Designed miniproteins, single chains, continued (4). Designs and how they scored, part 2

Each design is a single chain, and the fold is of that chain. pLDDT is the mean over its residues in the fold that is shown.

## One batch from the design tools (miniprotein)

Design m12035
Fold by ESMFold2-Fast:
Structure m12035 (fold): chain A 90 residues (1-90)
Amino acid sequence: MADLEALAAALEAAFPELVGASEVSAEQALEIARRMLELAPTLSPEAKELALRQVIGVAEQVVAAAEAGEVPEALGEEARELRARAEELL
C-alpha cells in the first residue's frame, strides 16, 4: 500500500488545510491524488514512479471503501479511473 504517513506529512506542507487533520475525506484524497497525477509527467523518472504509486495506493483505498459502503459508489468509480490512468503512466 502507499505510505500514507509520508504522504500526509508532505501534503501538510503543500496543503495547509490538512494541518491538524488525523484523516482526510475520500473526496479530498482523490483531489490530491489527481493533482499528483497531473504533476507526475513534470517530475524525474524516480519521483514520477513514486508519485504514480502513491496515486494508485490512494485510489485503491477509496475503491475498497466504496465496495464496503463507506463512501458513495461514484467516488469508487472516480478512484478506479484515476488508478487506471496512473497505471498507464507507469
Scores: mean pLDDT 70

Design m12036
Fold by ESMFold2-Fast:
Structure m12036 (fold): chain A 93 residues (1-93)
Amino acid sequence: LLDFAIGYLQELYEKGKISKETYLHLVSLLFFLDDEELFELYLSTIEDEELRELLKESYERLKKAVETGDEEEVKEALEEIAKRLEEYYKSKE
């Protein structure tokens, strides 16, 4: 499942569908799924409160999708999160 998720994100990045920033955040969230303490440390490095809340919500969404064991649920979660991250960065001047 994790290998599938990482492979899917690599494909989106290589096709230019997501930014490097979005790709790095999503890969990081996947690596933190088994380590809540590391996730909290990661969040503490995020200075922008809006981005911190978005990443926190994204982590919870991704965790729920992974718990289903369904590749399509994980794909849907990654697509939803990617869209929100892209909208966040687009909103910054």
Scores: mean pLDDT 83

Design m12037
Fold by ESMFold2-Fast:
Structure m12037 (fold): chain A 103 residues (1-103)
Amino acid sequence: SSELYRKAAVNLAALTVLSSAIYYAVKTKAPRSEIAELVDLLLETVDRIKETVDALEAAGDNDTAEDLRRFTVSVLDSVAATLQSAGEDELAARVQQKRQEVE
């Protein structure tokens, strides 16, 4: 439905903005508490995406659901790599755990 496509688009935009914000925070050496808060918001956004994926599959739109799932996994892999490069191993592990739940 058009409503599910709108939800997918909004959540993808939020995911993209949050992943970029995490990248910027890591590169500027923001306080760990701020990076952790951005990671929490990212993981909450992923949970909303999972709900949208489930709704798309229930509606029979398996192709859009799969595309949304794959894009989300790709973003989480990028975020985890960014966090690992900064030595934020605990935060990277949280992102990797969520990635496994999406795949």
Scores: mean pLDDT 89

Design m12038
Fold by ESMFold2-Fast:
Structure m12038 (fold): chain A 62 residues (1-62)
Amino acid sequence: GDMLRVTFPASDREAAEAFARAHGGVVGEEDGLVHVFVPEAHREAAEAAPGALSVERVPAAP
């Protein structure tokens, strides 16, 4: 299924990592931001995540 990219500021890395652990996500870091990739099934949790700057759908492979 499609993935979501949930973006946190680097200062909230602990919150990003906790979210990733709770929702089977993978953490990446880029340009002072922490990106958490989780299954789209967790969209509601991603949209409600404290400290999240953005939630974006990552396109599935064609």
Scores: mean pLDDT 78

Design m12039
Fold by ESMFold2-Fast:
Structure m12039 (fold): chain A 60 residues (1-60)
Amino acid sequence: KALAEEAFKQGLEAYFAGDYAQAVVNFQKAAEGFRALGDEEQAQTAEQFAKDAQAALAQQ
């Protein structure tokens, strides 16, 4: 739980700082962590943020 929440927070911090590569990594870790906890809604949210970060990274 704490690790998934920390990864999601780190993903948000990286995303808003414009570090999309780090955002992708952290959001993917968060999605995996939330899915392992059975929290499918949080996992889907993290996956969506990872996709958004990947799209932003492609604009570099």
Scores: mean pLDDT 82

Design m12040
Fold by ESMFold2-Fast:
Structure m12040 (fold): chain A 92 residues (1-92)
Amino acid sequence: MDKEKVKELLELIAEQRFEEAAELAEELGLPELAEALRKLAAGTATDADVETAKRLILELGEEFGLEELARKAVLAVEIEYGVRLLKEAVLK
């Protein structure tokens, strides 16, 4: 796995470009992360999907020395999911 491609993946997630990030995750052989990111893009992610994405993002940051970028990517995932839950609570 190429550090430059991992950096691109984490930057796409941090920018909330989850569909593009999911495609790159599949190319990198990260199918669990790709599935979680696709569900985030579609607004169908469960709490388990969010926890899986966060764990895998942090593991990639640790492995490739991109921990600060991984934390930004995790924050983007949490914001997307939190905003969705807030909308569901207010509108329903």
Scores: mean pLDDT 84

Design m12041
Fold by ESMFold2-Fast:
Structure m12041 (fold): chain A 90 residues (1-90)
Amino acid sequence: MELDEEELEELRRKAERLEAIYEEVRAATDVPEEVQELAYQMAVARLLAKEPEEVVEEKLEKAAKKLGLSEEEVEEVRRLAEELIRRFEA
């Protein structure tokens, strides 16, 4: 199922806004790049792909296990993703 031109244009604008917010958050944080990247992927899944929170959480858990992230780093991913979503919805 392909999006029409109008839907693609809306997604492009939303992606641009989320990316701008991500750049601001990245500039203000000292967490590892992998943590920042996962947080962005969670925000994309929630805001652009409209995936349920439960599905996004499962995806994060699997990715964190593959990357060998600590419990502390996984919590940091959740915190950053929440910040990105909050700023996007404001």
Scores: mean pLDDT 78

Design m12042
Fold by ESMFold2-Fast:
Structure m12042 (fold): chain A 69 residues (1-69)
Amino acid sequence: QAQLTKAEIDRMIREADIDGDGYISTAELSQLMTPSSPLRSQYKRFQEIINEADIDGDGRLSREEFMAV
């Protein structure tokens, strides 16, 4: 029973999105995905989303795309 609520996902996004512009870097997302993180099982999905949305080549993803998982 480790289902993330929208509120928990939003908090994780806010923690990673220091600037508050709605983007998260892969480096910061990676730090949130520790072995004890509920996001660990979704790491592959995040990698796919980042790979497709990575227009500037530095591995950033939008808040809306992160919340979609």
Scores: mean pLDDT 58

Design m12043
Fold by ESMFold2-Fast:
Structure m12043 (fold): chain A 80 residues (1-80)
Amino acid sequence: SDDELIQTAIDYARKAIKLAEEGNVEEAEKYLKKAFDTASKSTNPEINFRALFLKKLFEQNKDKYSIKEKAEALISWLRA
């Protein structure tokens, strides 16, 4: 279900935050990617649009946002 998919994306994003706080940047980036990839598989057009919009924003502004900021933004939009 979409609810399970959204929860999985949030769990991946939370794991990315924890890994980044532990200094494991490489693994944090992998889990952040999994979070966005999972959210983009949503059949809900609003969730799909929000995930794609944030992904493009962060790809265009790679050096302006931390892994934590990117993950927290995704979690906030998935819960809205």
Scores: mean pLDDT 83

Design m12044
Fold by ESMFold2-Fast:
Structure m12044 (fold): chain A 116 residues (1-116)
Amino acid sequence: NKLVEFLEKHFKDLVSEDEEVFLKAIEDLLNLIKEEKASKEEILEAIKKLEELFGKETDIPAELKIPKMAFILGELYLLAGDNEKAKEYFEKTLSAPDIDEKIKERAQKKIEEIEK
């Protein structure tokens, strides 16, 4: 599963305090899903791997780690066709007090698209 390999290789970028690095890693992941025509099953395997990687990360405070994980999970569940879980994770991202403005705007737009 190329998505699992991407997550293992680029996890440091997915937990980066540099929001530009974080957003680029998300875009690269989403482009990989599109280019490889990843199945729902492959995306769900990637979600499980992402949860494992974030669960093992103990050096990053929960208030920083949890919103980043929630945003990535929202994007992945949306691509897997699970709109209900996608919305829940984007709402969880928006509940974070110190989330980056670009991430907040993107999460808000995704919720609006799901509600249509």
Scores: mean pLDDT 81

Design m12045
Fold by ESMFold2-Fast:
Structure m12045 (fold): chain A 112 residues (1-112)
Amino acid sequence: KPFLLDPSLYRGTPRANFEAGLEALERKDFETARNYFLQAAVGGMLTGENAIRDLALAVLAALDKDWETFRFYLERAIKNGVSKEDLERVARALEAAGLPEAAQYIRDLLKS
């Protein structure tokens, strides 16, 4: 069976991959960040961690400057119970990566 289709064989938690993605993004290591966020999204899908899945997909969309997809997944992540702390961490990482408009969009949602 494919490694990524069995959660018991998946190495690294969705959270751990998400954290590593944020660290890579803050360093502007976009290739490494994309790989970690993809692993967080796939892992979250397999484990039912829907908030981390959708938040990771939102970050991937922001890196592609796909603002419609970014907003869609960000809204889903919020609906699935993503924490204010996770949203603020993503905003800081996106701002550090040179995406201040995406960071501001998240911060504006946090004020609501």
Scores: mean pLDDT 82

Design m12046
Fold by ESMFold2-Fast:
Structure m12046 (fold): chain A 83 residues (1-83)
Amino acid sequence: MFDVSKLSDEEIKEALRQMSRLLEAAIEQYKAGKLSREQLEELIKQAEEFLEAVKKLDLSPEQKELLKKVEENIKRLKELLEK
């Protein structure tokens, strides 16, 4: 019901860490043939929507660093998908 603008600073940090871990796991699962291309595309879309919502917030330096890690993991997943 509420968007990311209603999250506390700690909830934002936790969400960013969780997203980063999920994307790292997805890279590993996709390379192992355990995740389909369709599932990967869906996850990338969800992650990009989450990032766009978070970018609208006034982020701390720590949150910005976590955001960059999520962006890097999305880029890695897209590179796997584009081949």
Scores: mean pLDDT 79

Design m12047
Fold by ESMFold2-Fast:
Structure m12047 (fold): chain A 64 residues (1-64)
Amino acid sequence: MMEKIKELGKEIAEKILNEKGRLTAEDVQAVRKKLAEEGMSEREIDLIVTEASIYAGRKYFESL
């Protein structure tokens, strides 16, 4: 369900933004690795990191 993927992406992005102030390509790779360790499929991982990146970018832009 896309809603769960968006929610998870948002939570991941929020956590990273709280620590680093932005979501970098290195953070995306780390997230992919962690989600694979948790047993997620490549498709779900791709969707989650895409949503996380969109969410982080949108939040940053909206704060301007």
Scores: mean pLDDT 78

Design m12048
Fold by ESMFold2-Fast:
Structure m12048 (fold): chain A 112 residues (1-112)
Amino acid sequence: MEEELRKKVEEKLKKMEELAEKALKAIEEGKFEEALKYAEEVYKLAVEIYKLAVENKEYDLAIEALEKGIELLEKLLEAAKGKNKELELEIEIMIGMLRLMLGVTKLLKKKS
């Protein structure tokens, strides 16, 4: 594993956790539009790590990023349940997209 790649991934993973914490707080405060923006940034960071890792054939890093993104978004979904239907649907879509990417990545790893 390249040290530069791992460092970039670790920085992005940490930022995803920080954004997820901000999203949870926004949900608790009834600020659902702010929560959605933070959830979208978590999703975007997971996709960025996925693309970077796959381009370098670092499939285990891609899997780690996608699983972390799914975990964080599932926590946000649970916090949003029954509070805002639009936020719930948007998070469910993002989780579905990351799960699709995870399935593709696992297939790519098997071919190597």
Scores: mean pLDDT 87

Design m12049
Fold by ESMFold2-Fast:
Structure m12049 (fold): chain A 64 residues (1-64)
Amino acid sequence: MPSLEQIAMEAANRAVKWGEENGWSFDELSQLIQDVVDVVVEGWRAGLSPEEIMELADKVIESK
């Protein structure tokens, strides 16, 4: 099972890719990474599976 750190790293990497593809500024990208990591931590604390946590992270990224 992936660790919290591994899930957070993967979610952050997805946020970086999405932001770079959409021409986001460093400040906007930093805020997106923080939002995505916060969702990962909250999902982990709620006892969600890694798959469910990543689905929530992807929804946050796609909603921007």
Scores: mean pLDDT 80

Design m12050
Fold by ESMFold2-Fast:
Structure m12050 (fold): chain A 85 residues (1-85)
Amino acid sequence: SVQLSEELVAAGQALEDAIAAGDWEAAAEEFRRLMLLLAKDLGVEDALPKAQPYIDAAVEALRAGDLEAAEEAALKFMKILKEAA
């Protein structure tokens, strides 16, 4: 829905703002929220259990300020969602 797409955009902006501020705890929380909203928008929430290890890995990497590790985990998560869509 249009409303859900606006929520995704807002969550993405909140993640970018947290990363820019160096607030890694907030970045980790916003990333988790963004991924859940994305799975719901794509209609692939059934893929979340398979994707959960990569969400957890990205969250832990973000808490450590390791953007490269977070991006690698996020790409694997996105691949699982894309294959389920």
Scores: mean pLDDT 79

Design m12051
Fold by ESMFold2-Fast:
Structure m12051 (fold): chain A 82 residues (1-82)
Amino acid sequence: MYYEVKVTIIEVTTDDTKIEEYEGRFPSEEEAQRWVDEIMKEEGLTTLLHEGERGDTRTRVWVKRENGQVVKTGIGTIRKVP
């Protein structure tokens, strides 16, 4: 049993959309969650906008705001694998 993690960082500008993806595998949900939290911190994603769970998958969404506008979004998904 392990936890599969996917992180997608989306930055939308007027001229471009930048997408960065990270993947990892962890022996515990706590280690997976710490890794996601560290990526979000490094990317400046300080506001948790949404948290949901469906079956074996937990999804969390963070945003970064500048001058009241959302400039970057992070999506972290943790899935329990047998």
Scores: mean pLDDT 83

Design m12052
Fold by ESMFold2-Fast:
Structure m12052 (fold): chain A 91 residues (1-91)
Amino acid sequence: GPSPLDPEEVEEVRRRMEEMRTEVAERALEAGLITPEEAEAIKRGDPETLRRAIIRLARLEAPDTPESEIEEGAEKAVEALRRAEAAIAAA
């Protein structure tokens, strides 16, 4: 079967997750959609604050998008990070 995550892949996944969380936190903070405390919570890996920031950014940047699609997109993003974190923990 496919190899389990090696140390290099674990580091790459961790780096990508940190970059994604930082990007969302900074964009939402700059847009006035979250507080500095919430931005730091996202950077620490809080999935609920991350989901909220993604939803608020999507509403601001794509206001014509149905709310169900925004919520689905946010859930998929949070689930993808949760799976990546589980894969790192299992390696």
Scores: mean pLDDT 80

Design m12053
Fold by ESMFold2-Fast:
Formats: structure tokens, C-alpha cells, sequence
Structure m12053 (fold): chain A 74 residues (1-74)
């Protein structure tokens, strides 16, 4: 999940989606700190902004990452 987030951040930055990249960075830092609640919230922000900006292919990756975070509560 951390490596997938890292790749997502790099792709978003390359394409100039600065706000999406920032939300993904915030999610990445939250994952590294073990803050699943904040990580999930930031990932929902990436999904919402991705829909609004028309980058849905990348948003589908975020949905998968949100599901992986949900499983970590055990």
C-alpha cells in the first residue's frame, strides 16, 4: 500500500494534478504513521478530487487502497 501510494503521488505530480498529489501525500504520511483513519479520509479526498478533475482511471486505484486500509483494523 505504501509503494502504491508513492507511485500514485509521482504520477499525479507528473501530470500537474497538484491538489490530488497533496492529498495522496497526506494519505502516504498517515499510513507511515499508522493513522488508518486519517489515511482513509485523505484517500477519499483523492477519490473525490479525481472524479471532479476527470482522472477516474487513477481514482480506481484509490478505491483499492481504501479497501486495503479497511482490512488493517484487525
Amino acid sequence: IEEELKKLIEELEKRGHTRLAQSAKDAYEAVKKGDSVKATAYMFNVLAEGIAEGVLDEANRVIRLINELYEKYK
Scores: mean pLDDT 71

Design m12054
Fold by ESMFold2-Fast:
Parts: C-alpha cells; sequence; structure tokens
Structure m12054 (fold): chain A 100 residues (1-100)
C-alpha cells in the first residue's frame, strides 16, 4: 500500500538522520575512518529512499534523480565530512518534501 511505502520512506530518513549525527560525532572525535564508513552507509540508505520515492511517484523521477546526483557529487568531492553530512541531511529533507 501507499501508506506502507510512506512508512518505509520515513524510517529510512530517520536512519539517515541518525547516521549523520554519528558521522558528525565520529569526525569531532577525530575518527575519520569511522566517519567515512558511516557516510557510505548513509548514501546507500539514501539510494534506497530515492528508489522508494520513485516507485511511489514515477512522475518525480527527474527531480529525485537530480537530488540523488547532488548527494553523490557531495559524497565524492567533499573535503569536509561534517559539511558533507549537513548538506546530505538538507537534500534528504528535500526528497521527503517531494514525497509529501
Amino acid sequence: SMEEKREKVLELAREVHRLIDEIIEAYKNGDLEKAKKLMDEAVKRVETLAEQIKEMNPELKEEVDKILNEIREIYKTSKDPVEAAKKIRELVEKLLELAS
């Protein structure tokens, strides 16, 4: 059902938010290796979130793909894991707004 898909989207978004908090904490503690591993996990969950939104609303595919590409670019090019994590959080919120 659409409601079950929406609940999955919200659960994935909450997981991404928790991972971002853990990334920021790991970075503040000087654990850059842990921060990078957690960022990999966050990006994978964002990809699943994006797929779920596109399945619910195929008409949003171009908008969702644009945001997903922005997240991937930040992940690949960012020199600051904390700033990358904050930007990814903002883009995940934008994905949720599209799904609403």
Scores: mean pLDDT 84

Design m12055
Fold by ESMFold2-Fast:
Structure m12055 (fold): chain A 66 residues (1-66)
Amino acid sequence: SVPTLPPLSLSLEEQSRLSIRVAREFAERHGVEYGETSLPDFPEPLSEDQQRFVEAMRRTIEAARA
């Protein structure tokens, strides 16, 4: 079953920064250099909304690969 997407309650800027973070993690795990630029400065642990967005982005990337 495909779960319903959670509502996007984050700003576009936050969404972009989180997307970059996920893309960098993915690139590093695939042995591809994303660049030497530091990750966006995010507090850890991420908020519930930020975590849900990151999870949704990872699922989107995985679905595209499947």
Scores: mean pLDDT 63

Design m12056
Fold by ESMFold2-Fast:
Structure m12056 (fold): chain A 63 residues (1-63)
Amino acid sequence: SEKLQQLKDEIDLLEYNIKQLEAKIKQAEADNEPKEVIDALRRGLELAKKKLEELRAEAEKLE
């Protein structure tokens, strides 16, 4: 279905964004960025992972 395909595309994009954010956190730690910057990135990662789980659950209900 079109709705399921759009959900799958959104999940794929979010998965790529999560991997990029994980790489950014590693780089920020290597560059000795302030704790506040690293903590903000980690918070963003946690929220993104939660959204990914929600989208996956929605997609599963449509199959």
Scores: mean pLDDT 87

Design m12057
Fold by ESMFold2-Fast:
Structure m12057 (fold): chain A 105 residues (1-105)
Amino acid sequence: DEEIKKLEEELKELGKKLGEIVLKIKNSKEVSEEERQELDELLIKANELKKKAPELGMWLDLVLGEVLKITGLSLKDLLELLEKNVESEESLALIDELRKLFQIP
């Protein structure tokens, strides 16, 4: 399916970009407003693509798995970093959904 192949490539690209900005934020002494805005926009995009994915596992592998691989963070530490650096309702809702899915307090 050509549409599924395009979605898979879009998910891979997003996972890489999200991982790179999270790694930059993790290693920064001070997080800029521009970095926080970029992170928030990428998480909104990640949530949109999650709704389009035929299987949740595809999104978890290609986006979340790639972010964890690039950053070396535990899922708990990743969600804490994201929560501190995003302000949009959409991004916070995604973080809450992931906390519930993986039973992280």
Scores: mean pLDDT 87

Design m12058
Fold by ESMFold2-Fast:
Structure m12058 (fold): chain A 96 residues (1-96)
Amino acid sequence: MGDAKAEEGARAAEAGGEAAARAKGGVSGAGGALAALGGGLSAALGAKAAGKSEAGKEGARRGAEAAKEGAKNAGDEVAKKGAEAGAKLAEEGEKE
């Protein structure tokens, strides 16, 4: 149970990280930050819903990695901070 949520969360984190990486500032930067934060949260919640299952842990780990890559590639400061926060949330979800 929750494996689908773990996968959905990981995909959301990947999409959010990419949105942050593509953000160029202003409204786009804020949108990228929110997408990355929401993705990270989704990955954490998906892992929690999957319990301590291997699929849940893998989903959260994958989500955290995607958010970190988004933060690394983000040119906008707001988007970068959002992706960093999202990665942190996904990592904490994996460790619970």
Scores: mean pLDDT 72

Design m12059
Fold by ESMFold2-Fast:
Structure m12059 (fold): chain A 68 residues (1-68)
Amino acid sequence: SEIDELIEEIRKLVPEEERPLVDELEEAVRAKDFERFDRLGTRLVLANPDNERLRELLGRLAKLAKSL
C-alpha cells in the first residue's frame, strides 16, 4: 500500500537509532491514533532538522492516513 511504502521510505531516511520511533509511528497510523502520530512526527522532525525529504514524506503520510 502507499502508506506502507511511505513508512518504509521514512525508515530509510532516519538513523538506525531512530527506527524504533518509526515503528511506533507505524503503530499510531494503523491504530488511527493521530495525537500519538503528531507527537512522534514532531520528534522525528526535531531529530532531523535539515532533512527536508523526511518532512515532506511525513506530511504526505499524515494527509493520506488522516483522509481514511
Scores: mean pLDDT 85

Design m12060
Fold by ESMFold2-Fast:
Structure m12060 (fold): chain A 74 residues (1-74)
Amino acid sequence: SEEVERKLDAAREAILKHAKYLAENDPETALEDVERIVRLVENKMIEEYPEHRELVRQKAEETLAEAKKIIEDA
């Protein structure tokens, strides 16, 4: 649904912004912290929208990959 996609896009934007912040301020724990945040958001979205579980999981993995790239390139 458009609502789910909008929420996932907003979560991705917030997570990537936070990943940039962590890369600059807490690089040693940045990856672990981002992974935790992505999994928390994934679980909450699946609980709220179980019919979109596959989409949520796909977007979580894509967001995590992008966040890891930001941290590794810092």
Scores: mean pLDDT 87

Design m12061
Fold by ESMFold2-Fast:
Structure m12061 (fold): chain A 67 residues (1-67)
Amino acid sequence: SASELRRLLATHAAQLLAQRLLAEQPELKSVEAELVDEDTVRLTITRGDETTVIELSSDEVVRLVLE
């Protein structure tokens, strides 16, 4: 179904964004991406001893990956 495809796309886009951030920013220890719901992605970014949590829309994450 279309909703299943949207969730799958958002999940893969979130994982790809996390991988790109970690690859491009050598000071980052980890970047975790999870789909909170079909419209919301949570990124947990760890740099040294600092952890930052950012929430983005699924549409925004997909758009960032396509850029």
Scores: mean pLDDT 81

Design m12062
Fold by ESMFold2-Fast:
Structure m12062 (fold): chain A 69 residues (1-69)
Amino acid sequence: SMDVRRIRRMVREIGRRYGLPRDVQDRLFRRAIQYYRDNRMDPRTAVGVAVHQMRIDGDIPQITFSPWP
C-alpha cells in the first residue's frame, strides 16, 4: 500500500517533469507496479526499469542529464 503510493508519486513527478500525457503515466504506473509485485523490485528500481522499458518502446523520450553549470 505505502510502496504503491510511493510509485504513484514518482510516476506523477516524472510525468510532470517530462510532460507525459496521462495515458502514458498510467502505462508507466502499471509497468512499475508489475515489476514491484512480480519481480520483487524496490519501488525506485521498479519505476526506473519501467521508464527504461518505455523509452525502448518509444513511449518516453530519451532523458539526458543536464550538463554541469
Scores: mean pLDDT 78

Design m12063
Fold by ESMFold2-Fast:
Structure m12063 (fold): chain A 90 residues (1-90)
Amino acid sequence: SSLEQQLVNQYTASSIRFVSSVLEGNHEEAARELVKREYLKYKLGDITKEEAKERIKREMDRAGIPDDLKERAIKELEERIKKLEELKKK
């Protein structure tokens, strides 16, 4: 579907930006791109909140990103999901 193609394109772009940011040592940008990628998959119903959180933890640990950024990324994901669920109640 067109929505699937859009997801694939956005996911690929965020994955490229994540890898590039890690290679450049820009851990803050890497964290932002990863949160955006996993939130997009959650928003489209592809993964659960718990799966998105575990994927962020795993990718950040694998990339050697500091624990404080990992904690902030998880909180950012949870806040984005909370806002999305509040909007769905309208």
Scores: mean pLDDT 84

Design m12064
Fold by ESMFold2-Fast:
Structure m12064 (fold): chain A 80 residues (1-80)
Amino acid sequence: SSEEYFLEKLKFLKELFEDAIKLMPKEMQEKAEEVLEKQVKKGLEWLKENPNASLEEVDAKIEEIQDEMQEELEKLLEES
C-alpha cells in the first residue's frame, strides 16, 4: 500500500538523519533531534490527510521532508 511504502521511506529517512545527528556537536544534537521529530510528525499527519496518495505523491512528499530536514540541520551547524 502507499501508506506502507511511505512509512518505510519515512523510517529510512529518520534512521539516516539520526546517524547524521550523532556526528554533530553534542550541544546541537538536542535541537537536531527536535527538528527530526517535528518533521516525522508532519509526515505522519500528511499521510493521515492524504490516505489515497499515489506513489508519485508519496515520493514527492518524502523528498520535500528530506530537503527540509537537510536545510534545518545545515542551518543549525552554521549558527554554531
Scores: mean pLDDT 82

Design m12065
Fold by ESMFold2-Fast:
Order: structure tokens, then sequence, then C-alpha cells
Structure m12065 (fold): chain A 99 residues (1-99)
């Protein structure tokens, strides 16, 4: 159902937020953050292949923005992670309103 797809997307966003918070706390490098996020994105593609196209597009655009923040040389690794977390938390709240 659409509700089950939204819940699954929200659970995945929580998993990514938790991962990024852990990386920030452990002082991991930008390269390690990007590698970990890309691994989670590969898992997401398998989980989301049968989702509504609008929801898939929303998540793909969101994940691109997360990677763009992590690759931004004007941001420190910690600032990049903070911006990525803020974006993911905002996206989570947006999806929760659709439930």
Amino acid sequence: SKEEQLKKAIEFLDKMIDFLRKMKAEGLTREQAIEGVNKLLEEAKKEFKDMDPELQSFLENLFRAVIDFLNDPSLTPQEAIDRAIELLEAAKKYLEKKL
C-alpha cells in the first residue's frame, strides 16, 4: 500500500540519519561518509524498485542532495554531515505528514 511504502521510506531515512550521526560522533573522514551513504543507497534501490514513481523520484533527488553536501569542498566534513542530517530530517517530516 502507499502507507506501507511511506513507512518503509521513513524507516530508511531514519537508518541514514543514524548512520550519519554515528559517523560524525566517530570523526570519520568525508570519504568514509560518502562510501557508507553509497552503500545505503544501493540497499535503498533494491528496496524501492517497486515503489510509486513520484516517491522514488523524491528519494533519488533527496539522496543526490545528501551526496552533493558530502562532496562540497566549501564545507568541513562535520558541517557537510550536519547539513545532510538536517535535509534528511526535513524530508522525514514531509513524508510523515502524508501518512
Scores: mean pLDDT 84

Design m12066
Fold by ESMFold2-Fast:
Structure m12066 (fold): chain A 87 residues (1-87)
Amino acid sequence: MERARAMAEQIRARVAGAIARAEELAKQGKLDEAIELLRQTAKELREARAYVSSLPLSPEERAILTGALEAGLREVEALLKKVEAAK
């Protein structure tokens, strides 16, 4: 349980960092770089989700990790659409 929660916090921190960096790149007019960062982050989150799905986790640990990954992916995809629309 503690390990799953710690991993979920790391996922949230990584997503927040990627979002902040992409927003900064977009403010600088570096839209292509922001889009590439967001696409790469989304790819990494999808790969992590597939990996977590293969692990023999408890239902609670699975819910915590998949919830964090799905929430992060939704945030990244929403910002990606917004940045693509600005290009």
Scores: mean pLDDT 85

Design m12067
Fold by ESMFold2-Fast:
Structure m12067 (fold): chain A 78 residues (1-78)
Amino acid sequence: MSLREQAEKLMEKVYEKAKTLSPELAEKVKKIVEEERERLYALIDAGASEGRLAQAYTAFAIRAIGELIQAELEQKKA
C-alpha cells in the first residue's frame, strides 16, 4: 500500500475526530495537518529513499496526532 494512501487514511481519522472540535479549532488542526502532508508529498514526488519516506511518514503521523490532542486540550479549557 502506498505511503500516500496511508497518509490519506490517517488524515480521514484525524478529520473525523476533529468534528467534535469547535469550527475554529478544527480549521487550525486541518491547516497544520495539510502543511505536514505537503512536506511528505514533496518528498514522495522528489523520489526520496524508502528510509527517508518512512521517517517522514512517522514525523507526519506524530505531528497530526499531536495537533489533534493539543486542540482537544484547548477546547477543554473553554
Scores: mean pLDDT 81

Design m12068
Fold by ESMFold2-Fast:
Structure m12068 (fold): chain A 57 residues (1-57)
Amino acid sequence: SSREALIEALAAQGITLPDAVLDAMAALMDAGRLDVEALAAVPGIDAALARRIVAGK
């Protein structure tokens, strides 16, 4: 599952996010939109956090 892989990758970076934010991120992954702009548009993610998540791939 994209969500399970995402949770593990974020935990490896020391990032813990609410389920609603993880659901939104998983939807972006499934759409092929794991870019900083799309992530920063998710409630609970700012531009700095979005850049950190993308850089951690």
Scores: mean pLDDT 74

